# Designed miniproteins, single chains, part 57

Each design is a single chain, and the fold is of that chain. pLDDT is the mean over its residues in the fold that is shown.

## One batch from the design tools (miniprotein)

Design m1962
Fold by ESMFold2-Fast:
Structure m1962 (fold): chain A 62 residues (1-62)
Amino acid sequence: SEAEALAAMKAAGDKAQAFVDEARAQGLPVEVREEFTEDTATRTVTAGDEVRTFTAPRIKAP
């Protein structure tokens, strides 16, 4: 459902932001890249030598 997709997007965003905040607290350089497909939104966060990918359903795609 749309509500479930929105909740998943928020959860993924919150996790990505927590990683960014932790990396900045450690003085690491942070780069954020977003990629969209028909069905998904993917955010890739690079913090120093660490790369984490967060994927959520795209609410505007069927």
Scores: mean pLDDT 77

Design m1963
Fold by ESMFold2-Fast:
Structure m1963 (fold): chain A 91 residues (1-91)
Amino acid sequence: DLSKKSIPELFKYYLDKAKNEPEKLTPQDVEDALALLNFFANAGIFPPGTKELAELVVEKIKELDLTPEQKKVFNVYLNRLKEAGIIDEIP
């Protein structure tokens, strides 16, 4: 149950999944990881691996067949990450 994980445990979960099992990342996993990264951007706190997770999530987004509605939601998160300097480009 992901809702019972602490912020560091959630971060490790998504980073490990993105690194080791990228084919198993669902659009929901990507949205949740983007929300977590946006939380860090807004808090001004960047644990080790933050940029790596963001880059892996961006690569996964390029491979997903997203609806226009999903792309709009993801672009809100991605624009915030670019403004915070966590990512260099939006897919």
Scores: mean pLDDT 81

Design m1964
Fold by ESMFold2-Fast:
Structure m1964 (fold): chain A 95 residues (1-95)
Amino acid sequence: NEVIEKLKEWVETNKSITQEELNELFKPLSVQEYEEVLQAYNDFLEAQMEKALQQLIADGELPSAAEQAEARALMQQYLEKLRALNEKLIAEKKA
């Protein structure tokens, strides 16, 4: 299942996050503004991933409950890695 493999890659490598571009974009923000923006971004990504998951289910790409559960678990792992990255970025912003 190609989608599950892509989610695994995102979990393992934190792909789709360009550190340099994010740092430049968010550099002028205060710590509080930065934290709020990162939270909103995480909420946005979670919503986008849920939408993508529902579309894959509708298209028959994840036909079993087990495959759906695996995809959701991988999505959760990716979000946990994003939260850890956000904590690091906020700590760096405070320094």
Scores: mean pLDDT 69

Design m1965
Fold by ESMFold2-Fast:
Structure m1965 (fold): chain A 93 residues (1-93)
Amino acid sequence: KKIEELKEKKEELEKKKKENLKKAEEALERARKIVEETKKKIEEDPENARKIASEGAGEALRAIGDATQNLLEARKNEKKAKELEEEIKKLLE
């Protein structure tokens, strides 16, 4: 019973880690697209380049922040999963 419960908890943490890593990758992709879109907008409207660059930088930094948060959550879930794996091994001998 206890070993089965620990295995289920480990699988949930591994699943959460994968979800967090995917969200981090998606957030980094958003940051890249924001940079490319900002570059195109500057080329189309050079008179407003400074304003466009400032707004684009702000949006890109928010996306990087989202990526960082998801990477930290992924690390936390990985550590918890490893702790559960060690506990399972101790119970199995």
Scores: mean pLDDT 86

Design m1966
Fold by ESMFold2-Fast:
Structure m1966 (fold): chain A 87 residues (1-87)
Amino acid sequence: SPVEKALDLAEEFLERAKKEGKLSEEQYELFKEILEKAREMIAAGEDEETVFLALMSGLQELAKQLSEEVQEEVRKLMEKMRAIVEA
């Protein structure tokens, strides 16, 4: 599904950001929890739009805790995720 593709993109970003030292352990765990919650909603049969809105809301709140450079990378990630889901 488009939402699952967007989640895969977000997971790839998360693992790369961790490897590059761009996230604290706390920020990594919060990001991971946001993605895991979205996966749980999909498994529960929630509407793709509902799942995507929850995912985007979580990422937007997390971004406020990140450096300006990483906030810009998350903004670009979110734009790519929107493009996948709105296609």
Scores: mean pLDDT 86

Design m1967
Fold by ESMFold2-Fast:
Structure m1967 (fold): chain A 67 residues (1-67)
Amino acid sequence: SSQRQQQLLRQRQLYQQLARDYRRQLDYYVSLYDAGDLSSRDHARQYGSQLGRYGTLSSNYQRLIDS
């Protein structure tokens, strides 16, 4: 249905937005780590892990939209 299609599109857009936001945070903490702030490493790892998960979810919703 068109309503289901709209819900799937909104979910894909949400996870794409989350992946973009988490990429910015990852890049920020990586830059701090590279500047010598070793405490930023765990933050960078956590954001990187979530970025991967949100990318996978976005791809899964895209497959549902394409079906």
Scores: mean pLDDT 78

Design m1968
Fold by ESMFold2-Fast:
Structure m1968 (fold): chain A 65 residues (1-65)
Amino acid sequence: MQFELDLADALIRMARSLGYEVSLEVKDGAVVGTGKGTEESIRIAESLAKAMAEMLGLKGVKVYK
């Protein structure tokens, strides 16, 4: 799970450097993405969470706003 946390941190930092309020976490075998402020931030959080879940073979994706 170390690589999951490192990857999430890197992706969050990149998105935030581009002006998007996003967060990623792994909880109970699912990737949880949070995007705030704009539809674009939510969409980016969703895309990053889906990509991370697929890469790691995790069971689900959930996105919060």
Scores: mean pLDDT 74

Design m1969
Fold by ESMFold2-Fast:
Structure m1969 (fold): chain A 106 residues (1-106)
Amino acid sequence: HMDPEARERAVQAARRLEELFNKAATEAKKSGDDVAAENFTRAGQAARELAEILEKDAPPDEVARATHRVAQATGEAIRALKNPDLKEELAAATGELVQAVSDYLA
């Protein structure tokens, strides 16, 4: 019942979000903003976990819960973010992930 192409898109979206959070964490750490760096690191870990869950073709409930964790972590990270360009890119990438997961679970 699951579309392999939709799954691949969801995995790519989750990996992209992980990359963006890792970049944000590095920039925050260089700026001395340890709280922001910690929030970005947690968000990156949530995105990584979602990608691994998707790669294992896990049950829809597990995918939905992992996606919810990524959305919550992203919201926390965005509140700590001071770079408007990165905030826009993270919001767009998060929207792409939610859409890809919705397509996969349909």
Scores: mean pLDDT 80

Design m1970
Fold by ESMFold2-Fast:
Structure m1970 (fold): chain A 86 residues (1-86)
Amino acid sequence: MLRALVTVSEADGGLATAEAELTEATATSAVARVTEVLHNDGSSLKVGDEVTITNATYADGDRAVGGNAVLSSGVEAGAGVVALEG
């Protein structure tokens, strides 16, 4: 199962970094469920949240090293960076 390290940025300047598990993945998108919040600076992100990853970039089969992230609440504040591992 693919693991993701997700960094989410919000329009008001909120930032969070979290470990997440991919629940769904396609060639260009994924859905990840947050398993642990590693850092939170003004973000609404919490354990159990789903993050939708768009424009996902996959390398070496089960690994991805890029994409944009959007919180399940529909908050989009810019590009999040996602590193995915298999």
Scores: mean pLDDT 62

Design m1971
Fold by ESMFold2-Fast:
Structure m1971 (fold): chain A 91 residues (1-91)
Amino acid sequence: PPALLELLAQVDAVVQDFLKKYEETGDPIYLEAAKRVREGALLALSFVPALQQQGLGELQKLKEELEKKGLLEEAAKVQAVIDAIRALHAL
């Protein structure tokens, strides 16, 4: 479906943005955030309800950890991924 392809492109864009910040800063938090966005989104996009809830929970936890570290822009990007996944599941 077009909505799923658009969501996958959005997830990839966020992951690539975090990897670019890792290359620029050397800060391992960006590498860990990129990994957790990819893994959480893949779980949240599964057809298994328990894995969907786990994926959304992991993304929410990552967002809160980024906010606590003052990475508000990165936290907002994770929230946008959560919102897009929830919108897709509401279809």
Scores: mean pLDDT 88

Design m1972
Fold by ESMFold2-Fast:
Structure m1972 (fold): chain A 77 residues (1-77)
Amino acid sequence: MEEEMAETVRKAHELIRQGKLEEALKVLTDAVSKATGISPEEILKMSEEEVLEKLKDYPNWVRSLALLAVRIAKLLK
């Protein structure tokens, strides 16, 4: 779990470094979706405040990945 989270973060950061923001977003939203059952589209509609509230009962790593995804999505608007 922690190792899987670390690999997901590493993969996303590598994609961001390469300028592949859409691919990084896909990696992050897929990981959060698998953990929560929430669709990638619903995750991307959330504000940072909504992520913290709606995912408060999930582990910290899930909220961290969702926050990163929402922040990247804002950069692509």
Scores: mean pLDDT 78

Design m1973
Fold by ESMFold2-Fast:
Structure m1973 (fold): chain A 91 residues (1-91)
Amino acid sequence: MPRLRVSRLEVLEEDETHLVVRVTFDVLDDAGELLGRGALVLGFERDANGVWRLAAVLDARVLSAKDEAAREAVTAALEAARARLEADAAG
């Protein structure tokens, strides 16, 4: 199973109760070789206890891949991460 490593985190929007972040991932194979890069754009909301909670996955995008097989692996890894985050956000 490909491994996702966070390589960059950018705050796109921030206010008292809302946060939008772009997270860029390196996608690695089982040997630790770089397959490509992807990004997720995540929306967070602050709850009544002042804790940031994931509200939505706004975008998922392949940024680069070394070859066609790597592109499929990067796409699958991002979609799996998106699905898991959306399930966690829904409770």
Scores: mean pLDDT 83

Design m1974
Fold by ESMFold2-Fast:
Structure m1974 (fold): chain A 91 residues (1-91)
Amino acid sequence: MKTVEALVGVKFKSSESKDKTITIEVEIEGGETVKATVTLQVSSSGEISYVKAIFEGVPSLEALKKAVPTIKAVGANDVEAIRITSARELK
């Protein structure tokens, strides 16, 4: 199993500037879910907020890339959009 650092972009429906903590979940092939909990600043202008998420227990970087369409945010009900913009393997 490998650790992957991903740059995640999150857009919130809220226009209020404040910190939010969310758990990012990705479903790997085989039904295994990898999770990362992050705190990010919500922009009052509704801009996309970027955060580095560390996913542990990933079979490979390629497995995470294939699972990107399964990405979801848990712990917040006002996430409008979430995406992985880049990812790299940490040894």
Scores: mean pLDDT 78

Design m1975
Fold by ESMFold2-Fast:
Structure m1975 (fold): chain A 94 residues (1-94)
Amino acid sequence: EEERIEKTIEEVKKLLDEGHYVIIGADSLEEAKRLTEALQKAGIPAVVIDEEDVERALQALDTYGVVVTTKELADKLFPKLQELTKRKIKKIHV
């Protein structure tokens, strides 16, 4: 679990350096919040999305580059975000 967070941070850094947006799906909203805090401590701007709101997710990606949510919401949002984002987006499940 701890090793998964560290691996996720490194993967996110790599994807951001390559010019991608990133959406991360965690097992729970509580885990999404902890991962977001870990990303922010690592110097990566990130925000939690807790609703199926495509416009909010798009605004967050344009502002921060990284959105963290549940796996269910990430799976629902990802296809719509792929169509609408200004740059390529990658989905990570943790």
Scores: mean pLDDT 83

Design m1976
Fold by ESMFold2-Fast:
Structure m1976 (fold): chain A 88 residues (1-88)
Amino acid sequence: MKYKITVTVTAPEPGTYTLRLPKEAFGADEITLTAQASAPGQTATVEYEVEVKSDEEAEDLGRVLAGARAWNVTTGRLVPVEAKIEKL
């Protein structure tokens, strides 16, 4: 089954934010997503499609992403991310 995943970070300060996702969410390789914000309160998003075997696998992925954190590469500040999973 195909799902669209949207990961959003709201930047409390300008800078480059990096999100590392565990292998369990994406298979054998760790995924690093990088987002840039030019102003405080700016949102940065990344969207991608995944193919999962079941709706339960999509729910599991959603839980992993909901626990993820992005960090400002300059300040080291950790910020929560929002993850949305939509069935295609």
Scores: mean pLDDT 72

Design m1977
Fold by ESMFold2-Fast:
Structure m1977 (fold): chain A 98 residues (1-98)
Amino acid sequence: MNSEDAIELAETDPEAAADLLERYIAENDLSDVEREVVRALAEGLRAGTPAEELAERVGRIAEEKEGPEMGKIARNGALFIRLVSERGEELKELQKKL
């Protein structure tokens, strides 16, 4: 899996994106921090957690274990993927009006 595949799925199907992330955890030898970060992201996508709230949660996990620089990277990644998911939901609603 690459991050682009997860982002594309998050736009159209956040549950499928969450499933892909959970599969990535199961199939790859991730560090404890990476596993916790990816799990939190998958749960947030599945639950429809607001982008800012999910970003803060994921960023905090990474910051507490790996420091503020990793926290920023994780926060920005989570923010981006969830914003793409929210935009996908908006486009789907727009299509229903056609």
Scores: mean pLDDT 74

Design m1978
Fold by ESMFold2-Fast:
Structure m1978 (fold): chain A 90 residues (1-90)
Amino acid sequence: SLEAEKEAILAEIDERIAELSKSDSPLAAAQRELLELVRRGIETGDEKLFLEAVELLLEIREKITGVPATEEHLKKGREIAKEAAEWIAA
C-alpha cells in the first residue's frame, strides 16, 4: 500500500539523518537539512517543501562546482516538486 511504502521511505530517511548527525562536516549538515525537508514533504504532501529541497540541492551544487543554477534547472526543479507532491496526494 502507499501508506506502507511511505512509512518505509520515512524510516530510511530517518536512518540517514541519524547517520549524518554523527558528522561535524558542513556537507553532512547540508545533506541532513535536505533530507529533513524531503521527509516533511512526504509527511505533508506540501509542494513548497519539495521545492525548498530542490533549491537547497542547487545551492549545494553551486558551492561544490562554482557554477550557478540555470533557468532550466529552476524550471525542472519546480516540475519535480509538483510531481512529488501529486504522487504523495494520490
Scores: mean pLDDT 81

Design m1979
Fold by ESMFold2-Fast:
Structure m1979 (fold): chain A 56 residues (1-56)
Amino acid sequence: SAMEERIERMAESIVELAKQLGKEVALAMAEKELESLPEDVKRRVLELAERKIEEL
């Protein structure tokens, strides 16, 4: 649950960046930032962020 909350919070931060800088820039920045995380967590954050951005 704590990990899922963290994933959702990180995805929401990426969505806020996308609102300000655009989808391409926000996702590129997020991918670099998330390189320090385990691959599974990184993929889940990026997939959730992409879904939320598509709903903007």
Scores: mean pLDDT 82

Design m1980
Fold by ESMFold2-Fast:
Structure m1980 (fold): chain A 74 residues (1-74)
Amino acid sequence: SEDFGKAAEYLGKAYRAARAGDTEAAAKYAQEGFNYAKKAHASDGLIQGAQDAYNAAKAGDTEAAARYAGKAVG
């Protein structure tokens, strides 16, 4: 679906932002990925992974944010 594609796109952006050390961008992109995953009725694992990436980015943990975002999209 379009919403599932957007979730994957934003989680990929969150992953790259986290790898670059940009916690603010990582959090914003992870939040968008979470919103689209919810709209897409994605798996609980994908929705939880996006939420975990957002929480890690908000805590300033770029390494954890990157791992959660990357794992959420496969």
Scores: mean pLDDT 85

Design m1981
Fold by ESMFold2-Fast:
Formats: structure tokens, sequence, C-alpha cells
Structure m1981 (fold): chain A 69 residues (1-69)
């Protein structure tokens, strides 16, 4: 459901925010911050329009997972 996807995005954003707070490398901290910004925009658009392109969301999840690894 849309609510489940939004909850997953909120949890992912929170995980990225914790990673950014703990990060000491300036470049990686910037990359984490930029991803957090993109995911907040996606969340806002999903809330406003009620749906998101699943392919775009999947690619963003993959990029976020790479940053968390």
Amino acid sequence: SLEEVLKELEDLIAELERAMAAETDPQRKLDLGMMIGVLHLVEAMMRRFGEVNESVLERLRERADELLA
C-alpha cells in the first residue's frame, strides 16, 4: 500500500540520517545528505499525488543501500 511504502521511506531516511550523523568523511557525508534530500522530495511528491513510479523508487533504494554499505 501507499502507507507501507511511505513508512519504508521514512525508515530509510531515518537510517540515512543516523549514518550521516556518524560519518566523518566530508564527501560521504555530503552524498548521504543529498540522498536524504532526494528521498524527502520523493516522499512529499507521493503524499501530494498518491503514487510513485516503482522503477524510480527501486533505483533510489538501491543507491541508498550502496551508500549505507
Scores: mean pLDDT 84

Design m1982
Fold by ESMFold2-Fast:
Structure m1982 (fold): chain A 96 residues (1-96)
Amino acid sequence: SPFEKLAKMAREAVEELQTLSDEEARRLALMTMGAIVLATSTLLLFDDSLSEEEREALRKIRDMAQKMANDIEAGKLTKEQVISRLREIAELAEKM
Protein backbone atom coordinates (compact mmCIF):
# COMPACT_ATOMS: atom_id res chain seq x y z
CA SER A 1 0.00 0.00 0.00
CA PRO A 2 1.29 3.53 -0.75
CA PHE A 3 -0.02 4.54 2.70
CA GLU A 4 2.17 1.88 4.40
CA LYS A 5 5.21 3.39 2.63
CA LEU A 6 4.24 6.95 3.69
CA ALA A 7 3.68 5.81 7.31
CA LYS A 8 7.07 4.03 7.34
CA MET A 9 8.83 7.12 5.92
CA ALA A 10 7.29 9.36 8.63
CA ARG A 11 7.99 6.86 11.46
CA GLU A 12 11.63 6.35 10.38
CA ALA A 13 12.09 10.15 10.24
CA VAL A 14 10.70 10.48 13.81
CA GLU A 15 13.21 7.89 15.14
CA GLU A 16 16.16 9.55 13.34
CA LEU A 17 15.17 13.13 14.32
CA GLN A 18 15.25 12.21 18.03
CA THR A 19 19.02 11.43 17.78
CA LEU A 20 20.11 14.42 15.63
CA SER A 21 21.26 17.97 16.45
CA ASP A 22 18.76 20.78 15.74
CA GLU A 23 20.50 21.74 12.45
CA GLU A 24 20.77 18.12 11.23
CA ALA A 25 17.14 17.52 12.29
CA ARG A 26 16.04 20.62 10.31
CA ARG A 27 17.79 19.29 7.18
CA LEU A 28 16.33 15.77 7.52
CA ALA A 29 12.83 17.18 8.22
CA LEU A 30 12.93 19.36 5.07
CA MET A 31 14.17 16.43 2.94
CA THR A 32 11.49 14.13 4.41
CA MET A 33 8.71 16.68 3.76
CA GLY A 34 9.94 17.10 0.16
CA ALA A 35 9.89 13.31 -0.31
CA ILE A 36 6.33 13.04 1.11
CA VAL A 37 5.09 15.90 -1.15
CA LEU A 38 6.69 14.24 -4.20
CA ALA A 39 5.30 10.77 -3.34
CA THR A 40 1.73 12.00 -2.65
CA SER A 41 1.70 14.28 -5.74
CA THR A 42 2.94 11.41 -7.96
CA LEU A 43 0.20 9.08 -6.64
CA LEU A 44 -2.51 11.75 -7.14
CA LEU A 45 -1.35 12.39 -10.75
CA PHE A 46 -0.71 8.82 -11.95
CA ASP A 47 -2.58 6.23 -9.82
CA ASP A 48 -6.07 5.95 -11.35
CA SER A 49 -6.91 2.99 -9.01
CA LEU A 50 -7.22 5.22 -5.90
CA SER A 51 -10.65 5.69 -4.28
CA GLU A 52 -11.90 9.23 -3.55
CA GLU A 53 -11.31 8.58 0.19
CA GLU A 54 -7.68 7.58 -0.55
CA ARG A 55 -7.24 10.65 -2.80
CA GLU A 56 -8.58 12.93 -0.01
CA ALA A 57 -6.15 11.35 2.50
CA LEU A 58 -3.20 11.84 0.08
CA ARG A 59 -4.19 15.52 -0.45
CA LYS A 60 -4.31 16.02 3.36
CA ILE A 61 -0.89 14.36 3.85
CA ARG A 62 0.60 16.40 0.97
CA ASP A 63 -0.81 19.69 2.34
CA MET A 64 0.40 18.87 5.90
CA ALA A 65 3.91 18.09 4.58
CA GLN A 66 4.03 21.26 2.44
CA LYS A 67 2.84 23.45 5.34
CA MET A 68 5.39 21.85 7.68
CA ALA A 69 8.22 22.48 5.17
CA ASN A 70 7.14 26.14 4.90
CA ASP A 71 6.91 26.52 8.71
CA ILE A 72 10.38 24.91 9.19
CA GLU A 73 11.93 27.23 6.56
CA ALA A 74 10.31 30.21 8.34
CA GLY A 75 11.84 29.06 11.68
CA LYS A 76 8.38 28.53 13.24
CA LEU A 77 8.76 24.92 14.47
CA THR A 78 10.90 23.34 17.19
CA LYS A 79 12.32 19.82 16.69
CA GLU A 80 9.67 18.49 19.12
CA GLN A 81 6.87 20.16 17.09
CA VAL A 82 8.28 18.65 13.86
CA ILE A 83 8.30 15.18 15.50
CA SER A 84 4.69 15.67 16.71
CA ARG A 85 3.46 16.66 13.21
CA LEU A 86 5.33 13.73 11.58
CA ARG A 87 3.54 11.40 14.01
CA GLU A 88 0.22 12.94 12.88
CA ILE A 89 1.14 12.23 9.22
CA ALA A 90 2.09 8.62 10.10
CA GLU A 91 -1.19 8.09 12.05
CA LEU A 92 -3.27 9.48 9.16
CA ALA A 93 -1.50 7.14 6.69
CA GLU A 94 -1.76 4.12 9.05
CA LYS A 95 -5.59 4.38 9.31
CA MET A 96 -5.97 4.13 5.51
Scores: mean pLDDT 89

Design m1983
Fold by ESMFold2-Fast:
Structure m1983 (fold): chain A 59 residues (1-59)
Amino acid sequence: SESEKKKLEEEIKELKRRLVVLEAAYAMDPDPQVQEELRKEIEEVKERIKKLEEELKKL
């Protein structure tokens, strides 16, 4: 439905904004342990975006 499409588009936009912040933090942080934790969060956010984009394509 159109409302479901808009909800998915908004969630994807929010996650993409979060991804930009996390990637900037990763690039700027010199601590390898912090970078590893940020890398894990980045991967989780990317996978969530992929899932939502695939759901959007099926609508």
Scores: mean pLDDT 85

Design m1984
Fold by ESMFold2-Fast:
Structure m1984 (fold): chain A 68 residues (1-68)
Amino acid sequence: SLEDLQNEVLSLLDELRDLRLSQGDTVGADHLDRLKDYVLNSPHMQTEDRLRQLLQSLRSELEQLRSL
């Protein structure tokens, strides 16, 4: 569902931000916070296709960061 996709995207954004902060990457963390604000406040992000596309990108980034 749309709500499930939104919740997963928001969860991944929070996890990525926390990982960036733990690595001392405050700029990367700030960019993720801005992206979260954009997802929450942008009407065109309220589609399953847009959220799935973002979800795939975030999952890929998370796996790369975890391998560091």
Scores: mean pLDDT 82

Design m1985
Fold by ESMFold2-Fast:
Structure m1985 (fold): chain A 77 residues (1-77)
Amino acid sequence: DQHVQQGLQLLQQGRFRDSADHFVQSGLQFWSQGDFISSSRSFDRSSRLYRQVGDFQRSLDSGVNSGISLIVYSVSQ
């Protein structure tokens, strides 16, 4: 996923907010593909990065999306 690669590159550069934004896009892309495990992981990474920069609203949103992705995965297996 291009967004995962961009997110990781930005993370290595210390660009935590920009990295988090790319992991949100990655989470949404995996969700649209039905890959709920990868979606959950991407949203979890985004949530942690937003928390690191003090953006608690976006951190909560990504955390909720990560949890929803895990629940969907659990009921679809």
Scores: mean pLDDT 86

Design m1986
Fold by ESMFold2-Fast:
Structure m1986 (fold): chain A 95 residues (1-95)
Amino acid sequence: SKEEIEEIIKELEEIKKELEKLKEEVKKNPNSKELLLRSIGLVLRAIGLYLDGLRLLEENKETLPEEEIEKYRKKIEELYKEILEIYKEILKILS
């Protein structure tokens, strides 16, 4: 449903915020294995949400306007890319 797609977007936005906070923490503790593992956990969750989001968009393509599907797709793809970019930056700091 539309509500399920919006929930996916909300959860991806929360993961992005949490990774941004972790990035600031890893700058202060660049040798922290705990912060690395926490970052990995958030990215794995984001991958699952991204795949669920794509599935929900496909399932709703006949029930929602095409323009709305494309806006949700763009938002989900942009959030996922931003999450991966933050994770990449975290890995660079922790290396």
Scores: mean pLDDT 88

Design m1987
Fold by ESMFold2-Fast:
Structure m1987 (fold): chain A 71 residues (1-71)
Amino acid sequence: TLSKQEQIDLLGEDAKSLLDSLGRPELGDRIQDLLRRGDFEGAIELLRQAAEEHPEYRDGLDHLIDVLRKL
């Protein structure tokens, strides 16, 4: 079973990978920084903005938001 911190670290890696695929590596790095600080609301807001800008990735981004809300 993964610890909460390990889950956050993996989620940050997933977000970075997805946002790199969108051509937004800077946004991925910013989300990882927010997660490391425990600013889950800030991370969720950036993921929502990415989902609006890239509807083709909306399902993946919404999934990351859902997982963050459960942490």
Scores: mean pLDDT 82

Design m1988
Fold by ESMFold2-Fast:
Structure m1988 (fold): chain A 81 residues (1-81)
Amino acid sequence: MSPKLQAALSHLGQAIEAEKAGDLATAQAHEEEAIKLLVEAGLSESEAKELVENTKKGLETGDKEAAEKALEGLRKVEKLS
């Protein structure tokens, strides 16, 4: 796994934890950093935002369709890295 992808996933995990705690400012900062790292890894800004949103939705609601779309985005980044 690329260092940028691993860092992006770490920030995304921290964003989800902050959101659960009600700290929306910290959650937003970590989401922005995850998006930036995903763009640096080769995704477009819209693809990076979609990946973050689908990952959050999958983990928060158990939405299998959102989780599948998140996995497809991660596989795309792995092929670029």
Scores: mean pLDDT 77

Design m1989
Fold by ESMFold2-Fast:
Structure m1989 (fold): chain A 94 residues (1-94)
Amino acid sequence: TVAELDEAFAALQAQLEAARATLSGELAQTVDALAGALGQVVDAFKQGNLELAKRMIEVLRKELAELRQRYPQLSAAIDAALKFLDFLEELINK
């Protein structure tokens, strides 16, 4: 449901904010950009554009894999984002 999605996304945002608070410069900007991209996927899902949401998830998974290799310091935040995308895909497939 939208309420379950909002709760899961709020939990992820809190985790990203905690990570963000320990970072500066490019790493902090990268976390901010990730939070924004995740928000866009959630918006597409809420608008009922499931095909767009699915495409955005696929693109974001590839970008997250690249970021994880480039910035090992962001591994925990990226892993949390990937788990959230898995949760969102489960909601789409129901």
Scores: mean pLDDT 85

Design m1990
Fold by ESMFold2-Fast:
Structure m1990 (fold): chain A 65 residues (1-65)
Amino acid sequence: MVPKEAARTTSDEQVEGAEGLARHAADLGLVDEARQLAERVAAQTAEGPALAAIALSELEKRVAE
């Protein structure tokens, strides 16, 4: 019995968390590790593919600089 509001909040937090982790990993030079983590997130969550795409996009942006 979980309220719909909680699910929405969790989704927004997961997106922000994925972007933050990707940026942090890129800053540490752990690019390959961050890519693997994003792929694992894609497998583990209901919105995983979207979250992985966001994380990989942010990571690639950091690497390209």
Scores: mean pLDDT 63

Design m1991
Fold by ESMFold2-Fast:
Structure m1991 (fold): chain A 68 residues (1-68)
Amino acid sequence: MKEPTEEQIRLFLSSLVESMLARGLSEEQMRDALANVLRWFREVEKFSEETVERLERIAEELLAEAVA
């Protein structure tokens, strides 16, 4: 699979965070869900270390903003 762009990552993770908030998930539940998604991209999809680090950074930024 071709590595996703930062714009694609941000759109995907933003949509996921918004969906989790709409479902009433707690901050802990959202962090766990995001961690599982990132682990899947690393372990199963075998994305590059650079792409996984970008995913982790954007996920933390979006989650921090959403729960602030």
Scores: mean pLDDT 78

Design m1992
Fold by ESMFold2-Fast:
Structure m1992 (fold): chain A 76 residues (1-76)
Amino acid sequence: IELSEKEKEAVRLFLETLRELWSEELYEKAKSVNPELAERLKLLLTLDPNNDKHLIIAYLSLKDNLSAEELKKLLE
């Protein structure tokens, strides 16, 4: 899989925005509503927006709705 520059910019912006808005309080609230989604978002926060492999992983998470377990496997 190869991301266009436009897709890389969109994914990078998403990760940066998520990082700016994320807090322990937000994580606990998200976890109370949807623990699977909260874990996926937390894993996305560990991704490096300057790493092309991590941008591809983030893109696949958003496009194909990957589970937290699938994301963990890709990061190993």
Scores: mean pLDDT 78

Design m1993
Fold by ESMFold2-Fast:
Structure m1993 (fold): chain A 62 residues (1-62)
Amino acid sequence: MEAEMQELMGMTVEQLQELARQKAQEMVNSDTTPDQMAKQIGDILRIIGALFDKMMQERKAA
């Protein structure tokens, strides 16, 4: 869990946005079960969390 967040924090804001879009698009295009959909949403939320944290750090630096 923490290792994945550290990996995401290594990415740029733009890369995180693209990754989130890719995951969301795959979820929409897939005939997924509710359980699989919940997991995919969880993965997307982790990416969004890392993106938000990076943007907050940039805002404090500016």
Scores: mean pLDDT 73

Design m1994
Fold by ESMFold2-Fast:
Structure m1994 (fold): chain A 90 residues (1-90)
Amino acid sequence: SEAEKLKELGEKYEEQGEEYLKAGDYEKAGDYFELSGEHYLKAYELSGDKEYLQKAARSYALASQAYSRAGDWERSEELLKKSEELQGQL
């Protein structure tokens, strides 16, 4: 399904985020975790499956942590708020 394809893309972006995190490229790690969250959120919008909502919230939280490590505190705070808003919908 379309939702499954978006989930698979979310998983691939999450993996790329982890790779950049291991490499110490915190800004790119944040970028990829944010892309992961966006794709999981779109999968949720299409399917109504709250598992995707949980995955989106987690990916945004990981993006927040990565941006914080990069010194991008404004972007970190924005993604943390997105994560918390999605957790509130669970």
Scores: mean pLDDT 90

Design m1995
Fold by ESMFold2-Fast:
Structure m1995 (fold): chain A 93 residues (1-93)
Amino acid sequence: MMGRIIDAAKRGDAEAVRRQLELLAEAAKSEGEDKAAEIARRGGEEIAAAVKAGASADEVRDLVVKTLGEIFNATSHEKFTAILGKVHKSLGE
């Protein structure tokens, strides 16, 4: 998951970054984790905006790590695992 977001950001593909975090937000909402979904959606928009503004790969990586950490802290380990599982299925894994 994180590697795919970082790879998209390294390519300057702001839309791919936004879409991946939107899938995370949808998965979180489906698990009843509204706060995690809000964080994923907001983080996706912020990271996409940073990529469009020409942020460095290191700056983008820091934003991704921060956003994923906030999502993890807003939910339980069990719910986070379920959310990631849904995203993996959506990405054809």
Scores: mean pLDDT 77

Design m1996
Fold by ESMFold2-Fast:
Structure m1996 (fold): chain A 66 residues (1-66)
Amino acid sequence: SAAEEEARRYREEGIRAAREGDYETAVRHLQKALEILEAAGAPEAELTEMRYELEQAERALQDARA
C-alpha cells in the first residue's frame, strides 16, 4: 500500500541517517515510520521491530549527547 511504501522510505532514511551518525534525523524518521505503520494497522511483529529500531536510535542519540 501507499502507507507501507511511505513508512519503508522513512525507515530507510532513518537507518541511513544513523549510519552517518545523524541520530536526531534517525529518531525523527523512525518515529514517523512507526506512526504510519500504527495508523495503517500493521502486524504486531512489524510494529515490534520498528519500536526496537527506534529504541536503538534513541539510545545512540543519548550516547552521542553524553
Scores: mean pLDDT 87

